# Designs tried in a protein design run: designed miniproteins, single chains, continued (3). Part 9

Each design is a single chain, and the fold is of that chain. pLDDT is the mean over its residues in the fold that is shown.

## One batch from the design tools (miniprotein)

Design m8278
Fold by ESMFold2-Fast:
Structure m8278 (fold): chain A 64 residues (1-64)
Amino acid sequence: SSMEIERLRLLILLYEAVAGSTEFIIERMRRNGGDPALIAQLEADLARTREEIERLRRELEELE
């Protein structure tokens, strides 16, 4: 349905925004000598966010 397609597009956009923000934070923390344990946690969270984006994109492709 068109509503499901629009929902998936919005959800992908939101996850991409989260991924971009997390990447920015990681880069700044690395540059400024941030906590290595927190950087590692953020990198793990970023990887999960990217996996979710790929899953949602596959779902969208099946509906288009």
Scores: mean pLDDT 89

Design m8279
Fold by ESMFold2-Fast:
Structure m8279 (fold): chain A 83 residues (1-83)
Amino acid sequence: MSEIQKMLEEIDKLLDEAEEAINAGNYDEAQKLLDRVDELLKELKRMIDKNRAPRDIIMQYTKQMMRRIGLLTEVELEKKREK
């Protein structure tokens, strides 16, 4: 459980950094941060499934996954507009 909480905090921090990179127009940097978030989310999902984590943890994971998808979509749209 504490390991899951630590991973949730790390993901939130990386998502905040990705959002700041997008706001600064650093889309390549944001993409790298979002790729790292994807790796951590996949690892977190395996831990959640193995430990049968409570609903609150699953909801936090789901919110992080949705936030990543939203930020990734923004990066892809802005890169397409720039090209």
Scores: mean pLDDT 83

Design m8280
Fold by ESMFold2-Fast:
Structure m8280 (fold): chain A 91 residues (1-91)
Amino acid sequence: MREEVDAILAGIRALVEEIRRLVEEAKRNGWTKEKIQRFAVLVAALNIELAAGRWLAEQGAMTEEQRAELERLAEEHRRLTKEADRLLEEQ
């Protein structure tokens, strides 16, 4: 349980960081088909991990600090998705 929660949070952090780097690269160099496909795959994977994290939080498997980190990561995901959508509309 402890290890499972830590693993999920680590996975979410890694996915958010990959998405952030991809969005930053797209801001500088524009979107390509390959970047859009990679973005879609990463977002799908992150949504699965966030759902698993929320389920564990609802079961009481997370500390207050872990729940706060999960919510912060979910908000960062929402922010990055909005930024990506805006950049695609501006092309």
Scores: mean pLDDT 84

Design m8281
Fold by ESMFold2-Fast:
Structure m8281 (fold): chain A 78 residues (1-78)
Amino acid sequence: SGADAALETIDLGADALPDPAVAARLRAVRAELRALVERLRDAPEEERNAALEAWGRSHEAELRALWEAARAAVDALR
């Protein structure tokens, strides 16, 4: 799933990042997203997608910055 892929990407990015403050923030965001995904595990697809979109919008600027950092770290591993 897209959420699972995002969680794995954040994991890989956090482990590869040289900046411990950025790595800690990535792990915190990952924990929040994982908790949301777990709460919605048995929810209907429409409710799950709506909640994930709302979470994404609430964290849009931070997620974009963290995604760029994590993607650069993951690309360095490939």
Scores: mean pLDDT 72

Design m8282
Fold by ESMFold2-Fast:
Structure m8282 (fold): chain A 95 residues (1-95)
Amino acid sequence: DAAEAQRLYERALELADRAIELARQAIAYAQQGDIEKAREYLLEAEIERGMALIELGILKKFGLASPAQLAEIERRLDEADRLLAQARALIAQNE
């Protein structure tokens, strides 16, 4: 069903976008010296990223998304990974 494939794609994008936003919040809190809140947002970002990877894996395994759709999810996840790495580095510096 094309509608189910579309919902999985949209969910993967939403999860990746949430991971990006949460990672940005982790960076902001780390820059303010609120390391406890930075760690909380980092953990939430990692959970959302993990969920997006599960949805991406389902889409790939069952051929439910176009190459362009898969590339879009992967671009969002690459952005999340860069922001998560930045958040982790800032937290480590201020621990």
Scores: mean pLDDT 90

Design m8283
Fold by ESMFold2-Fast:
Structure m8283 (fold): chain A 60 residues (1-60)
Amino acid sequence: MLLDLEQQLIEAERAEDLLSLEVILGVLDIKGAVGLVEDPAREEDLRQRARARVIELRQK
């Protein structure tokens, strides 16, 4: 469920868990590819948040 992914993203951001952030981003990408999109705007927001955090953690 999208709410569960959002909660996991918040926890991964707090823990600075790069692996979890990459997994969450991958799940969101797969949902888009197979058409299991519940809220396109919300899912895109979550993708951008996860992507930005992954980039930040990879650089530091």
Scores: mean pLDDT 75

Design m8284
Fold by ESMFold2-Fast:
Structure m8284 (fold): chain A 81 residues (1-81)
Amino acid sequence: MERLIEAAARALRENVAPEVADLEVELARRILEGMSPEELADFAREYLGDEQTESREELVAAAARAIEAVRRHAEALVAEE
């Protein structure tokens, strides 16, 4: 799960123009839609914690935020010298 989100974020970081930032949300949605219930539960446990839910919509939002956070974190690491 985390590996898939990280891989998607990495691919976006390396291969897309700034105007396709919205693609991160679309990729998160597609990834979550393709997951099994077990994978969705694991994602909720890792990323929502106390706010865990079985709602796919909330999981999509959480995955999109996780991908965005990873991207922003990576950008900050590159920008800081």
Scores: mean pLDDT 53

Design m8285
Fold by ESMFold2-Fast:
Structure m8285 (fold): chain A 99 residues (1-99)
Amino acid sequence: MEELEKFKKEGDEKIQQLAAELSNLRAEVDKTIEEARKQSPEKLKLAEEARKYVDEARKYMGEASLAIASGDKEQFNDAYKKAQEAIEKARELIEKVKS
């Protein structure tokens, strides 16, 4: 019981931090798409791919949140890792658009 309560508290804190990061990243991707439209079709494709990774990260964040509710530590860790990996890929694509 006590370990489960600690897991839920720490998991909720991680999800809140991830949600804030993802909200900021979404705004940056949307801005990057608008700028890329003015530059080249190749850059626009990279920016749109970055948005797809933001959507993927949001999906995994939702799965991690559900795992917290069910007390499934393994599913939380897997979904949280996949969300972070999707965020990293989105950031790499944004940097390619800016370069």
Scores: mean pLDDT 87

Design m8286
Fold by ESMFold2-Fast:
Structure m8286 (fold): chain A 96 residues (1-96)
Amino acid sequence: SGEELLEKLARSTSTAELRKLLEEIVSDENKLKSFLDAFYERFKHYPRELLVRDMVSLVKISQARESVLKILRELAKRYPELREAALEAIEIIENE
């Protein structure tokens, strides 16, 4: 489930684990959808500045730039409440 994927992401202790998990999530349309729904429910009221910071940090720690960008683009498309934060994070990541 999306909640299980989000929990695994939170518990991942290494760059290799984070990268593998993010690649797994984005490679499967059903896993991606479930993950995005769970992410939205957890973060829909999370402060924008902290969400941007955390997503940029996730790229640096995981080294999974393309997977994180795919997640952010899908969040921006599907969830208006997260759109501005997702687009800001994309801009920062693409310009680094």
Scores: mean pLDDT 86

Design m8287
Fold by ESMFold2-Fast:
Structure m8287 (fold): chain A 57 residues (1-57)
Amino acid sequence: SPFAALPEDKARAAEAAARAAGITDPAHLTGVAQLVGAGRSAEDAVAAVRAGLAALG
């Protein structure tokens, strides 16, 4: 799991937020996990990944 390095509660929150946002790509899930691991909330991490994807096209 891309979330395996996170504490269980943070991994669960990140997985739920990513699923709700429709993020299924393992690379994007890894981005969410890294941001949560760096201290972002699950929703902020998902929003940041989505914004980054929109900026790249």
Scores: mean pLDDT 81

Design m8288
Fold by ESMFold2-Fast:
Structure m8288 (fold): chain A 51 residues (1-51)
Amino acid sequence: AVLVTVTEGTADEAEAKLKPLLPGTARIVKLGQNQLLVTSTASQSRNLDRF
């Protein structure tokens, strides 16, 4: 799991941007106004660190 802090816009906007980049096995959970928890396989989680 990877905690993503949204620096621009809202968590909803970040989720919309991430959704098409993630495989169907990934899950996104909103933890607050600017934080998302993304659960995915190891290789996919590393790519999320670049956001």
Scores: mean pLDDT 68

Design m8289
Fold by ESMFold2-Fast:
Structure m8289 (fold): chain A 74 residues (1-74)
Amino acid sequence: AIPSPEEARAALEAARDDPLALERVVLGLALQLWDAGHEAAAQELLRVASEWMRTGDVDGFIARAEAILRRTYA
């Protein structure tokens, strides 16, 4: 099952201070979206994650990831 936006945000927040843990959460979410047929959302999530890796903006990344999931469920 695809996690809710709230569940995804909680997982990302729990990993926010550990870049490797955050990356694992992101990859898991992207795989779940891809396997559920939401390929465009999975690719968008990975793109936003690449911006986080470049900028270090964890707060902005988590907010954008939650927004992607909310749009996917709409």
Scores: mean pLDDT 83

Design m8290
Fold by ESMFold2-Fast:
Structure m8290 (fold): chain A 65 residues (1-65)
Amino acid sequence: MSEQLKLAVEITEEEAERLGLEDKLSKIKEKVLERVYQRIQEKGSLSDEEIRAIVREVIEEEKKK
């Protein structure tokens, strides 16, 4: 569980830096962690691909604003 949350943070930081969204990093991280945590509670675990999909979704939402 903690490992999946750590991976979600790492992927989020990497993608935010790559896209120049460092100013929004704290907000993006909060949304990603909330969604990842909720999905882990529902399914028991998430794959790397599922975590990456959540990160992409949150980043697209923040880019639209």
Scores: mean pLDDT 78

Design m8291
Fold by ESMFold2-Fast:
Structure m8291 (fold): chain A 100 residues (1-100)
Amino acid sequence: MKLSPAAAQEDVAAIAQAAPALVEAIRNASDDPIKQTSLFFAALALVVSLDLALESGVTPSAETLRALREALELLIEKGLRTKNLEEALEKVRELLEELE
C-alpha cells in the first residue's frame, strides 16, 4: 500500500514536526495511564505513517528518525511495551544505521 510521491513527502514532513513534539509530550506526561495510552496511540500513528512513506520510497531525515527512536524508547521504558512498538523501534534503528 503506497502513497503518491507528493503524499509521502507531506507524510514525512508531518512526522518531522510530530516526532519531537511527541518526545516532549511523553517527557512532560505524568504517570497518568490515560495520557500514556493517548501518547502510545499517537506513536503508533507515526509508525504507520513511517511505514507508508518507506513503502513509497521516501525516507525521513536522520534527525526525524532519532526523535522517533527517542519517543519509542521512552514509551517502552514507561511500560507501554508491545510487539508493534518494539518492531518499530528496531526498524528505526536499522534505518539510522543505513543513513550514518
Scores: mean pLDDT 75

Design m8292
Fold by ESMFold2-Fast:
Structure m8292 (fold): chain A 112 residues (1-112)
Amino acid sequence: SLAELVEEIKRLAREAAAETDPERRLALRAELVALAGRALDLVPPEHRDLAARIFGLLMEALHLLETRPEKRAEALAVLELVLEALDAFVAGRYDEAERLADEAGARLRALL
C-alpha cells in the first residue's frame, strides 16, 4: 500500500541521513528513488505533482546532508519537515502536506 511504502521510505531516509559510508549512502538513495517511483504509481493523478515535489525535497535534503556537513543540523530539520509532509500526505491532509513542503523548500533554499 502507499502507507507501507511511505513508512519504508521514511525508515530508509533516516538510515541514509545517519550513514557515514559514501557507497552505502548511494545504495540507500538508489533504493529510496525506486520506492518513491513505486509510491507515485499508487498516488491519484490529481495529487502526483505534490507527491513528486515532496519526494524531490527528500532527495535534496539528503544531498545537503552529504555535501554540506557544516549544515547538518539545519539539513536534518528540513528532512524532518519533509517526513512530516509525507505523513500528512498519506493521511489525506493535502493542504498540510503542501504547507510543510513549502516550509521545507524555503529552508532548503536558504541553505544554498
Scores: mean pLDDT 88

Design m8293
Fold by ESMFold2-Fast:
Structure m8293 (fold): chain A 90 residues (1-90)
Amino acid sequence: MEAALAAALASLTPEQAAEIERLAREIGEVAERLARALGASEEEARRLGEEAERAALAYGAMLAAEKGAEAALEELREQLRALEEELRRA
């Protein structure tokens, strides 16, 4: 995973990498808030948020390398919207 992530990120421009990292961080933040809203402990929510951020970063970077940055950004934005909708329902 780590080696593949490093290779994927190396194929991006600094600006593309930064935007993917920003969206991944926002996904992690919303995932943490959602976990707390659903009754998770502070520690559980933090771990879920960190895991969601790492997963989004890896997925986004790999998708950008394979299908281009625009496709990756669109997918991450859709994931963020879905999580925000779940948070609104919680």
Scores: mean pLDDT 82

Design m8294
Fold by ESMFold2-Fast:
Structure m8294 (fold): chain A 67 residues (1-67)
Amino acid sequence: DVVPLTDQQAKQLENEAKKKYEEGDYDEASRLYGLLADQYELAGNTEKSQEFKKKADEARELAEKKK
């Protein structure tokens, strides 16, 4: 698969984003999911890009509600 990151690097970044989300660090989770969305968009994988953009938006909304 064509990804600007290696498959291993993308998987590690996704795992880190998920970990931050589960820890309640929604600001960092949103940032990491946003980076994943950008990387998949550059790779031409629009479906994965949209998936991670939604996760980033959800995490951002949860971060705002925490205030």
Scores: mean pLDDT 78

Design m8295
Fold by ESMFold2-Fast:
Structure m8295 (fold): chain A 118 residues (1-118)
Amino acid sequence: MVVLDKLSDEQIEESIQLTKENRDSPDFPAIESATLLMLAMSEDTERRAKLLEELGDYYKSKGDYKTAGDYYESAGLDYLSLGKKDLAKKMFEKASESYEKAGDFDKAKEAKERAEKI
């Protein structure tokens, strides 16, 4: 799904809420991707970072540590771009922990080094 027009805050919040409510839906990957693309196109980096953190927490709860790590790393990059260094560091630390649990020690080390540089 592609959004060509500027979105209102209400439309963005509705899409985030639909993503959260439809986690068990077969359409969840499409809703998730559409919402993340929408946030990227609207340049709503703060809401995107928060949704990425919540998606990381969701996948971690399901035991998908690799996907959780990928989302936490993306959230950390968004928080870092916003100058929210403490939140960025926390996200990279969560990404490192998730990658370590997934057995991806190279990505875990990279995420840890990103956190240490902040």
Scores: mean pLDDT 74

Design m8296
Fold by ESMFold2-Fast:
Structure m8296 (fold): chain A 58 residues (1-58)
Amino acid sequence: APEEVVITETAPASTDPQEVRDRAIQKAKEAGATVVNTVIHRTADSVTAAALGEIPAP
């Protein structure tokens, strides 16, 4: 079965959510994962992006 990895990135609420997402995706790619979904969660103080990726099984 493919191995699932989750990479999260958090930044201040003033940060562009797309930049936070891109950082999470880049980290997942560096781990060798293909990103299959992204989730953004906002609070008054922060923006968090989670990138769900899969590492293909042989």
Scores: mean pLDDT 80

Design m8297
Fold by ESMFold2-Fast:
Structure m8297 (fold): chain A 75 residues (1-75)
Amino acid sequence: GRNALLAESTLGLGRIAAGVGRVTKDYDFGVEMLERELEKVKELLKQAEDEESRRAAQEAIRDLEELIEEMRKKA
């Protein structure tokens, strides 16, 4: 539903931020942006009304945490 789309959009923005960090080699900026997006998705998970929305938010959280770990490794 709507919350699943919001989680997907937030993950998309996180992937763009990670891409900018890689291209500019500003990995600290990439981590900061990804942490902000992670907080947004955690909020969406708390508000999730159905299984689809919960699954989308959980998957987005996992993907964002993996991206943060990757960026921190290069910082």
Scores: mean pLDDT 72

Design m8298
Fold by ESMFold2-Fast:
Structure m8298 (fold): chain A 100 residues (1-100)
Amino acid sequence: SMDDLIKELEKLVRELVDLVVRRAPPEEFLAVVERFLEIVKEIAERASELSEEQKKRVLELIDKADAAMALGVVQHPEIRPWAEEVAAEIKELVEKIKKI
């Protein structure tokens, strides 16, 4: 369900924040971010099913994840090229969600 996807997104944002606080190795960031991107892709494909309240919540969660990823790049500069590609893909998905 859409509510389950949003709950998974909330869980993944909490995991990203924990990784930043713990200064986790880059491999753990990659795994969580890849899972986050997968869920955002599924939400974007079903964006027409989102209520206005759900849409706002999803965009808020994406913004929080972006902030956590930026801090992850500061801790691990070597992941920057990968993080920039992921950020570009997320930006395209955000525009798709906003347009619906």
Scores: mean pLDDT 86

Design m8299
Fold by ESMFold2-Fast:
Structure m8299 (fold): chain A 103 residues (1-103)
Amino acid sequence: SDEEFDAVIAGLRAVAAKLPPEVQALADRFIDELRKARESGFTREEIDRVKAVAKELLEAVDKYVTDPELKQTVRGLVARALALLGRRAGLPTSEIIKFLNEM
């Protein structure tokens, strides 16, 4: 899971470089909150912060990213990050699905 987490972070960093400045700032904040959540042992407060930033990031992607492939790549990486966060936090599969559907 640490390898999967690091792979998702690396993917987000690579994609962030291709995003408009407004979206890059949110992607960087999302990556920072993911790292903080991991360092803090995935507390409910950290999960709620990651979820809030993920929602802002996805809304900005829908507004500012015109390339359909880039949009799909970012959405996929965010979904993978959130699913991994939920698994690491010990959430049941049903709660992880609900978590993803709220994005």
Scores: mean pLDDT 81

Design m8300
Fold by ESMFold2-Fast:
Structure m8300 (fold): chain A 82 residues (1-82)
Amino acid sequence: MAALERETEALLAEGQNLLDRYLSVTGGRLTPAIQRAQALLDRAQALLAAYRRNPADRGLLLEAHRLASEALRLLQQIGQGK
């Protein structure tokens, strides 16, 4: 599980960096796609924090990883003009 936790942290960090870049380029304008990506990152961070308080609930880490992956994929698609 430590490897998955580190992977989830890396995905969240990369997602936040992309989100910050897009917000800088748009002057802070929140498009529906950017709002969705931000919501996914926020949920993933909350689930990861919950997992760290209750490590017996592996489902929290799996869901955090899934949401972080989805957010990063969405942000990458925005960067590609999709």
Scores: mean pLDDT 82

Design m8301
Fold by ESMFold2-Fast:
Structure m8301 (fold): chain A 109 residues (1-109)
Amino acid sequence: MTVTQTDATASATSEEVRVPAATVRATATLTAEEDGVASLVVELHLARPGEPFVTVAVARSPPTALRAGDVLTVTAEGYAETEAYAVASAAVHLGEVRRVTLSVELEVL
């Protein structure tokens, strides 16, 4: 599942996915629409039934010089020990880019 957002300071959140006891991978992909510098973070959140969401994994890129059309990807993985709900969020930080396309995808492994 993929959520796409375009903005100079972009954030994207996946849909909630119900997962069995499994490894869950969150992938954030940033496509630069203009030359600049950006960093990308992805966070994976899990909630057991009846419990609040907890951040279980975070991945961050360093500040990266990008040209228009360049792609930056980060992935974070977490393990759901029991049936849970999973959500991924991504944000662009330290950006000099004025426009980016940001997508977040969840995969059950």
Scores: mean pLDDT 76

Design m8302
Fold by ESMFold2-Fast:
Structure m8302 (fold): chain A 91 residues (1-91)
Amino acid sequence: MMAAVEEAAQALEDYLNSPGPLDEEEFRRKVLALAEALRAAGVPEEQIRGAIYQASLTYVKKKSKGSLSDEEIEKEAKRLAEEIYEEFRKL
């Protein structure tokens, strides 16, 4: 169970650190895989929600490459994280 969390987290980190363009659909798939692994490991929903938000912050920062202010990054990351969390809740 911990191995599944580590694998999903590593896959997400590898994706976010890739030199290619970032795609929201691929990002969402990898974050949902991590959220599912965390749920299976018994991690509380509040912590899973936090993990989704932190991943979304990193994604928005890397994709924007300095084109957004800190406030715009936080707003976009919160929007993206809430959408992903709602999809996770439906699984």
Scores: mean pLDDT 82

Design m8303
Fold by ESMFold2-Fast:
Parts: sequence; C-alpha cells; structure tokens
Structure m8303 (fold): chain A 80 residues (1-80)
Amino acid sequence: SSEIEKALEELKKEMKETLEKMKTEKNKEEREKLMKETLKKYQEFLNLLKSRGAPEEVVEKLEKEIKEFEEEGKKIIEES
C-alpha cells in the first residue's frame, strides 16, 4: 500500500539522519540515547506491520534496515 511505502521511506530517511546526528554528537550518553530511542521506534513500527499482516518481504526489508542501523550506530558509539 502507498501508506506503508511512504512510512518505510520516511523511516529510512530518519535512520540515516539519526546516524549523521550520532556522528556529530560529542556526548557518548546522548549518542546511546539517540540509538536506543530510534531502535525502540523502529521495533514498534516493525511489530505494527507484523500485526497488520504486512507481506513477509516488507517485514524482512525493514528488519534488515533496523539491523544495519544498529550495527552502524554501535560502530559510531565505539569510535568515541
């Protein structure tokens, strides 16, 4: 659906913007907070899509995006 497609595109943009914010944030605790809050939001959205019977391919794409975000976010935090 167009609504799911739009939401997925917005989430991908938010993930990218959050990673860039984390790279410029000097405070490690604030970087960890940004990552945690973003991951929670995306996990809640993933659960919502699953509950609404979204196609498996859409769910898998979002799970991959969330995993990549978490891996990059952890790397940014470790480079403190």
Scores: mean pLDDT 80

Design m8304
Fold by ESMFold2-Fast:
Structure m8304 (fold): chain A 85 residues (1-85)
Amino acid sequence: SNEEKLKEIQKVVREILAKRPDLTLNEQFRILLDVHYATKKALESNNKEFKEKAIEMLKETLQRLYGIPEEDVEKLAEEIKKILD
């Protein structure tokens, strides 16, 4: 179900955040919300282009706003794409 997919994605994000003690509680909360809304919209769209665009925008946000390393963001994006499909 879409609900189970969203929970699985949130679990993956939380595991990455657990390795980032440099991020404040507020930053962690914002990241979890940003991922949740982006992935929820991607699932609701059922459109490949929209899903790809949502993931690309999420990657840019995580790298630019939160300073998550590119390699970690790419791994997260791959895991999210697999769960969304």
Scores: mean pLDDT 80

Design m8305
Fold by ESMFold2-Fast:
Structure m8305 (fold): chain A 69 residues (1-69)
Amino acid sequence: MITPEELVEALKKRGIYLDKETVEKILKIFEKNNFDKSKAKQIADELGLPEGVVYSVIEAYKELKKKKE
């Protein structure tokens, strides 16, 4: 399982600095929406984040999942 802590560190490598609580919120919303990228704009608007930041969270999650498989 990918932890919020691992995702925070992966995002820092991309130049994106989000706190653990914000990352956990994004992950929970994506889990509920089956990791659908088309929901990124809706999630960005809900959390007050740029859409590109939300896309970067999904991409970092997918890369971490691929490395653990």
Scores: mean pLDDT 76

Design m8306
Fold by ESMFold2-Fast:
Structure m8306 (fold): chain A 70 residues (1-70)
Amino acid sequence: MAKARAEADKLLEEGRELYERAKKEKDPTRYTGLALRGIGLGVEAVIVLRQAGDKKGEEEGKERTREIFG
């Protein structure tokens, strides 16, 4: 589980940074690309935790994803 949590945390942080940058981006094409990449990383983080059987981490990951991208 430790590796899955570390990997998910990394993915969520990368996704958050991309999404926050996207929100400040004025170019529509760049905004869309950054936002989609960020959201994709957030989804991947939740999948990693689910596959590892980390139910608590998965729930936390879902809430963090909602906070970042909702």
Scores: mean pLDDT 79

Design m8307
Fold by ESMFold2-Fast:
Structure m8307 (fold): chain A 88 residues (1-88)
Amino acid sequence: TDAVEVLMDELFERAKSGDLETLAGEYARIVALADVLSAERAPELQEWMRKKHREIAASDDKKAAIEQANEEVRTELMALHAEAQARA
């Protein structure tokens, strides 16, 4: 079992069932993981997360917006993980 994938599953499950404050905390954990995988790209993910949080707050369908944001972050984090493995 890939520990990074397990951690992502846990963080995203908690994020999608929480309020916006809980989501912000879980996204901060995800950004910290991204920083370990790619310090160069983690700041981009953090800025993206801040903008996405505002979009979710303004959305008429917050559940769908959270699910979409979680899929986008998961995809990017998996790409960073693959890049880190390729450099190792």
Scores: mean pLDDT 65

Design m8308
Fold by ESMFold2-Fast:
Structure m8308 (fold): chain A 94 residues (1-94)
Amino acid sequence: MLLKATLNGEEDLSAARKGATLYTAAQIAAIGDGQAVDRKPGETSLSQTVEVGGEVYEIRVEKKELENGQVLVKTVLKEPDGNVYETEEVVKKL
């Protein structure tokens, strides 16, 4: 099953602009595998909308399995003014 929230307010949102935490990346990387319905590794995209301080932010997470069996997790934070912040992490498949 999924863990929903990645942001707990403006301070966490500011941290997300600089980079995703290992905790968040590991949980998101496990989302597709946790469903156990697709045994074929590949690209998975998940979008979440989060409201902070009355403003709507969009978080998109992309999971891609690399040739060496590692997983690349890309997190994209889109702010209401159109600014986009990207973070990439290489994680071990859980």
Scores: mean pLDDT 53

Design m8309
Fold by ESMFold2-Fast:
Structure m8309 (fold): chain A 83 residues (1-83)
Amino acid sequence: SEKEKLINEINNRVQQALDFIKKNEPILGKKTTQDYIKKLNDLRDKSILLINNRVPGLSKLYDEFDKLMKNLQKEVEKKKKEL
């Protein structure tokens, strides 16, 4: 139950980020879009592995998700101002 809730939380966070990336793909460009998708999938996979194996480290991965989203938002804002 708790494990399923954590996995669902990670999947929801990843899906929200993917939706944001896809919406802004015309602004970000193909390569930047693919790079962020890859990083998100890597963070998702690492998070799920920690949850499944009941090992510590999830808080560090949450910090990495937060940094990724901040960087993504900054890139979109910067490129929008250049239009």
Scores: mean pLDDT 84

Design m8310
Fold by ESMFold2-Fast:
Structure m8310 (fold): chain A 72 residues (1-72)
Amino acid sequence: MKEEAEKLYKEAKTLIEQAEAALDRGDVRASLTLIQEAKKLAEKVYELGDKEKADELNSRITELLQRLEARL
């Protein structure tokens, strides 16, 4: 259980970093897809009881979405 939350948290962080890199190179579509996958993992982290890590991931996702919208 705790190991699963940590694994998903690390995977979500990697997807967020990949989404940031995609947005930096102008690939809005790839960035959006990666953000959607990171959001699914953040939801699973929350369901596993790690609310603090899920809130952290959701905050980063929200900032990325705002940055993506500003670029549209």
Scores: mean pLDDT 83

Design m8311
Fold by ESMFold2-Fast:
Structure m8311 (fold): chain A 109 residues (1-109)
Amino acid sequence: MRELEEATRELLSAIEKAIAAETNPYLQEQLRRLAEEVKRIYEKVLAGEPIPERELTEFVVAAASLSVVHPELVAPTYRFLSLVATPEQLELFRDMLAARDPSLLALLP
């Protein structure tokens, strides 16, 4: 659980910095929703509750899309997903990054 707590804090910190740097109100709102999703996923894992595959897939798609504008989200998101997601969902995150901007793959840990 310590690793998940650290990965969650790192990702939330990166999202907060992205919100502060973002000038587009639509993207600021998407980043705030991403932070809420991170918190919900973290709380479900702590409670021993299953995370629905659809919810986690939607999170992966949103995080990959926002990582195109905020590349600093790539590594923290991957670390978080490595602890909460299936191998298929991790591969989906990589595939979504590659489809949008292949250079983002160099930012994976």
Scores: mean pLDDT 87

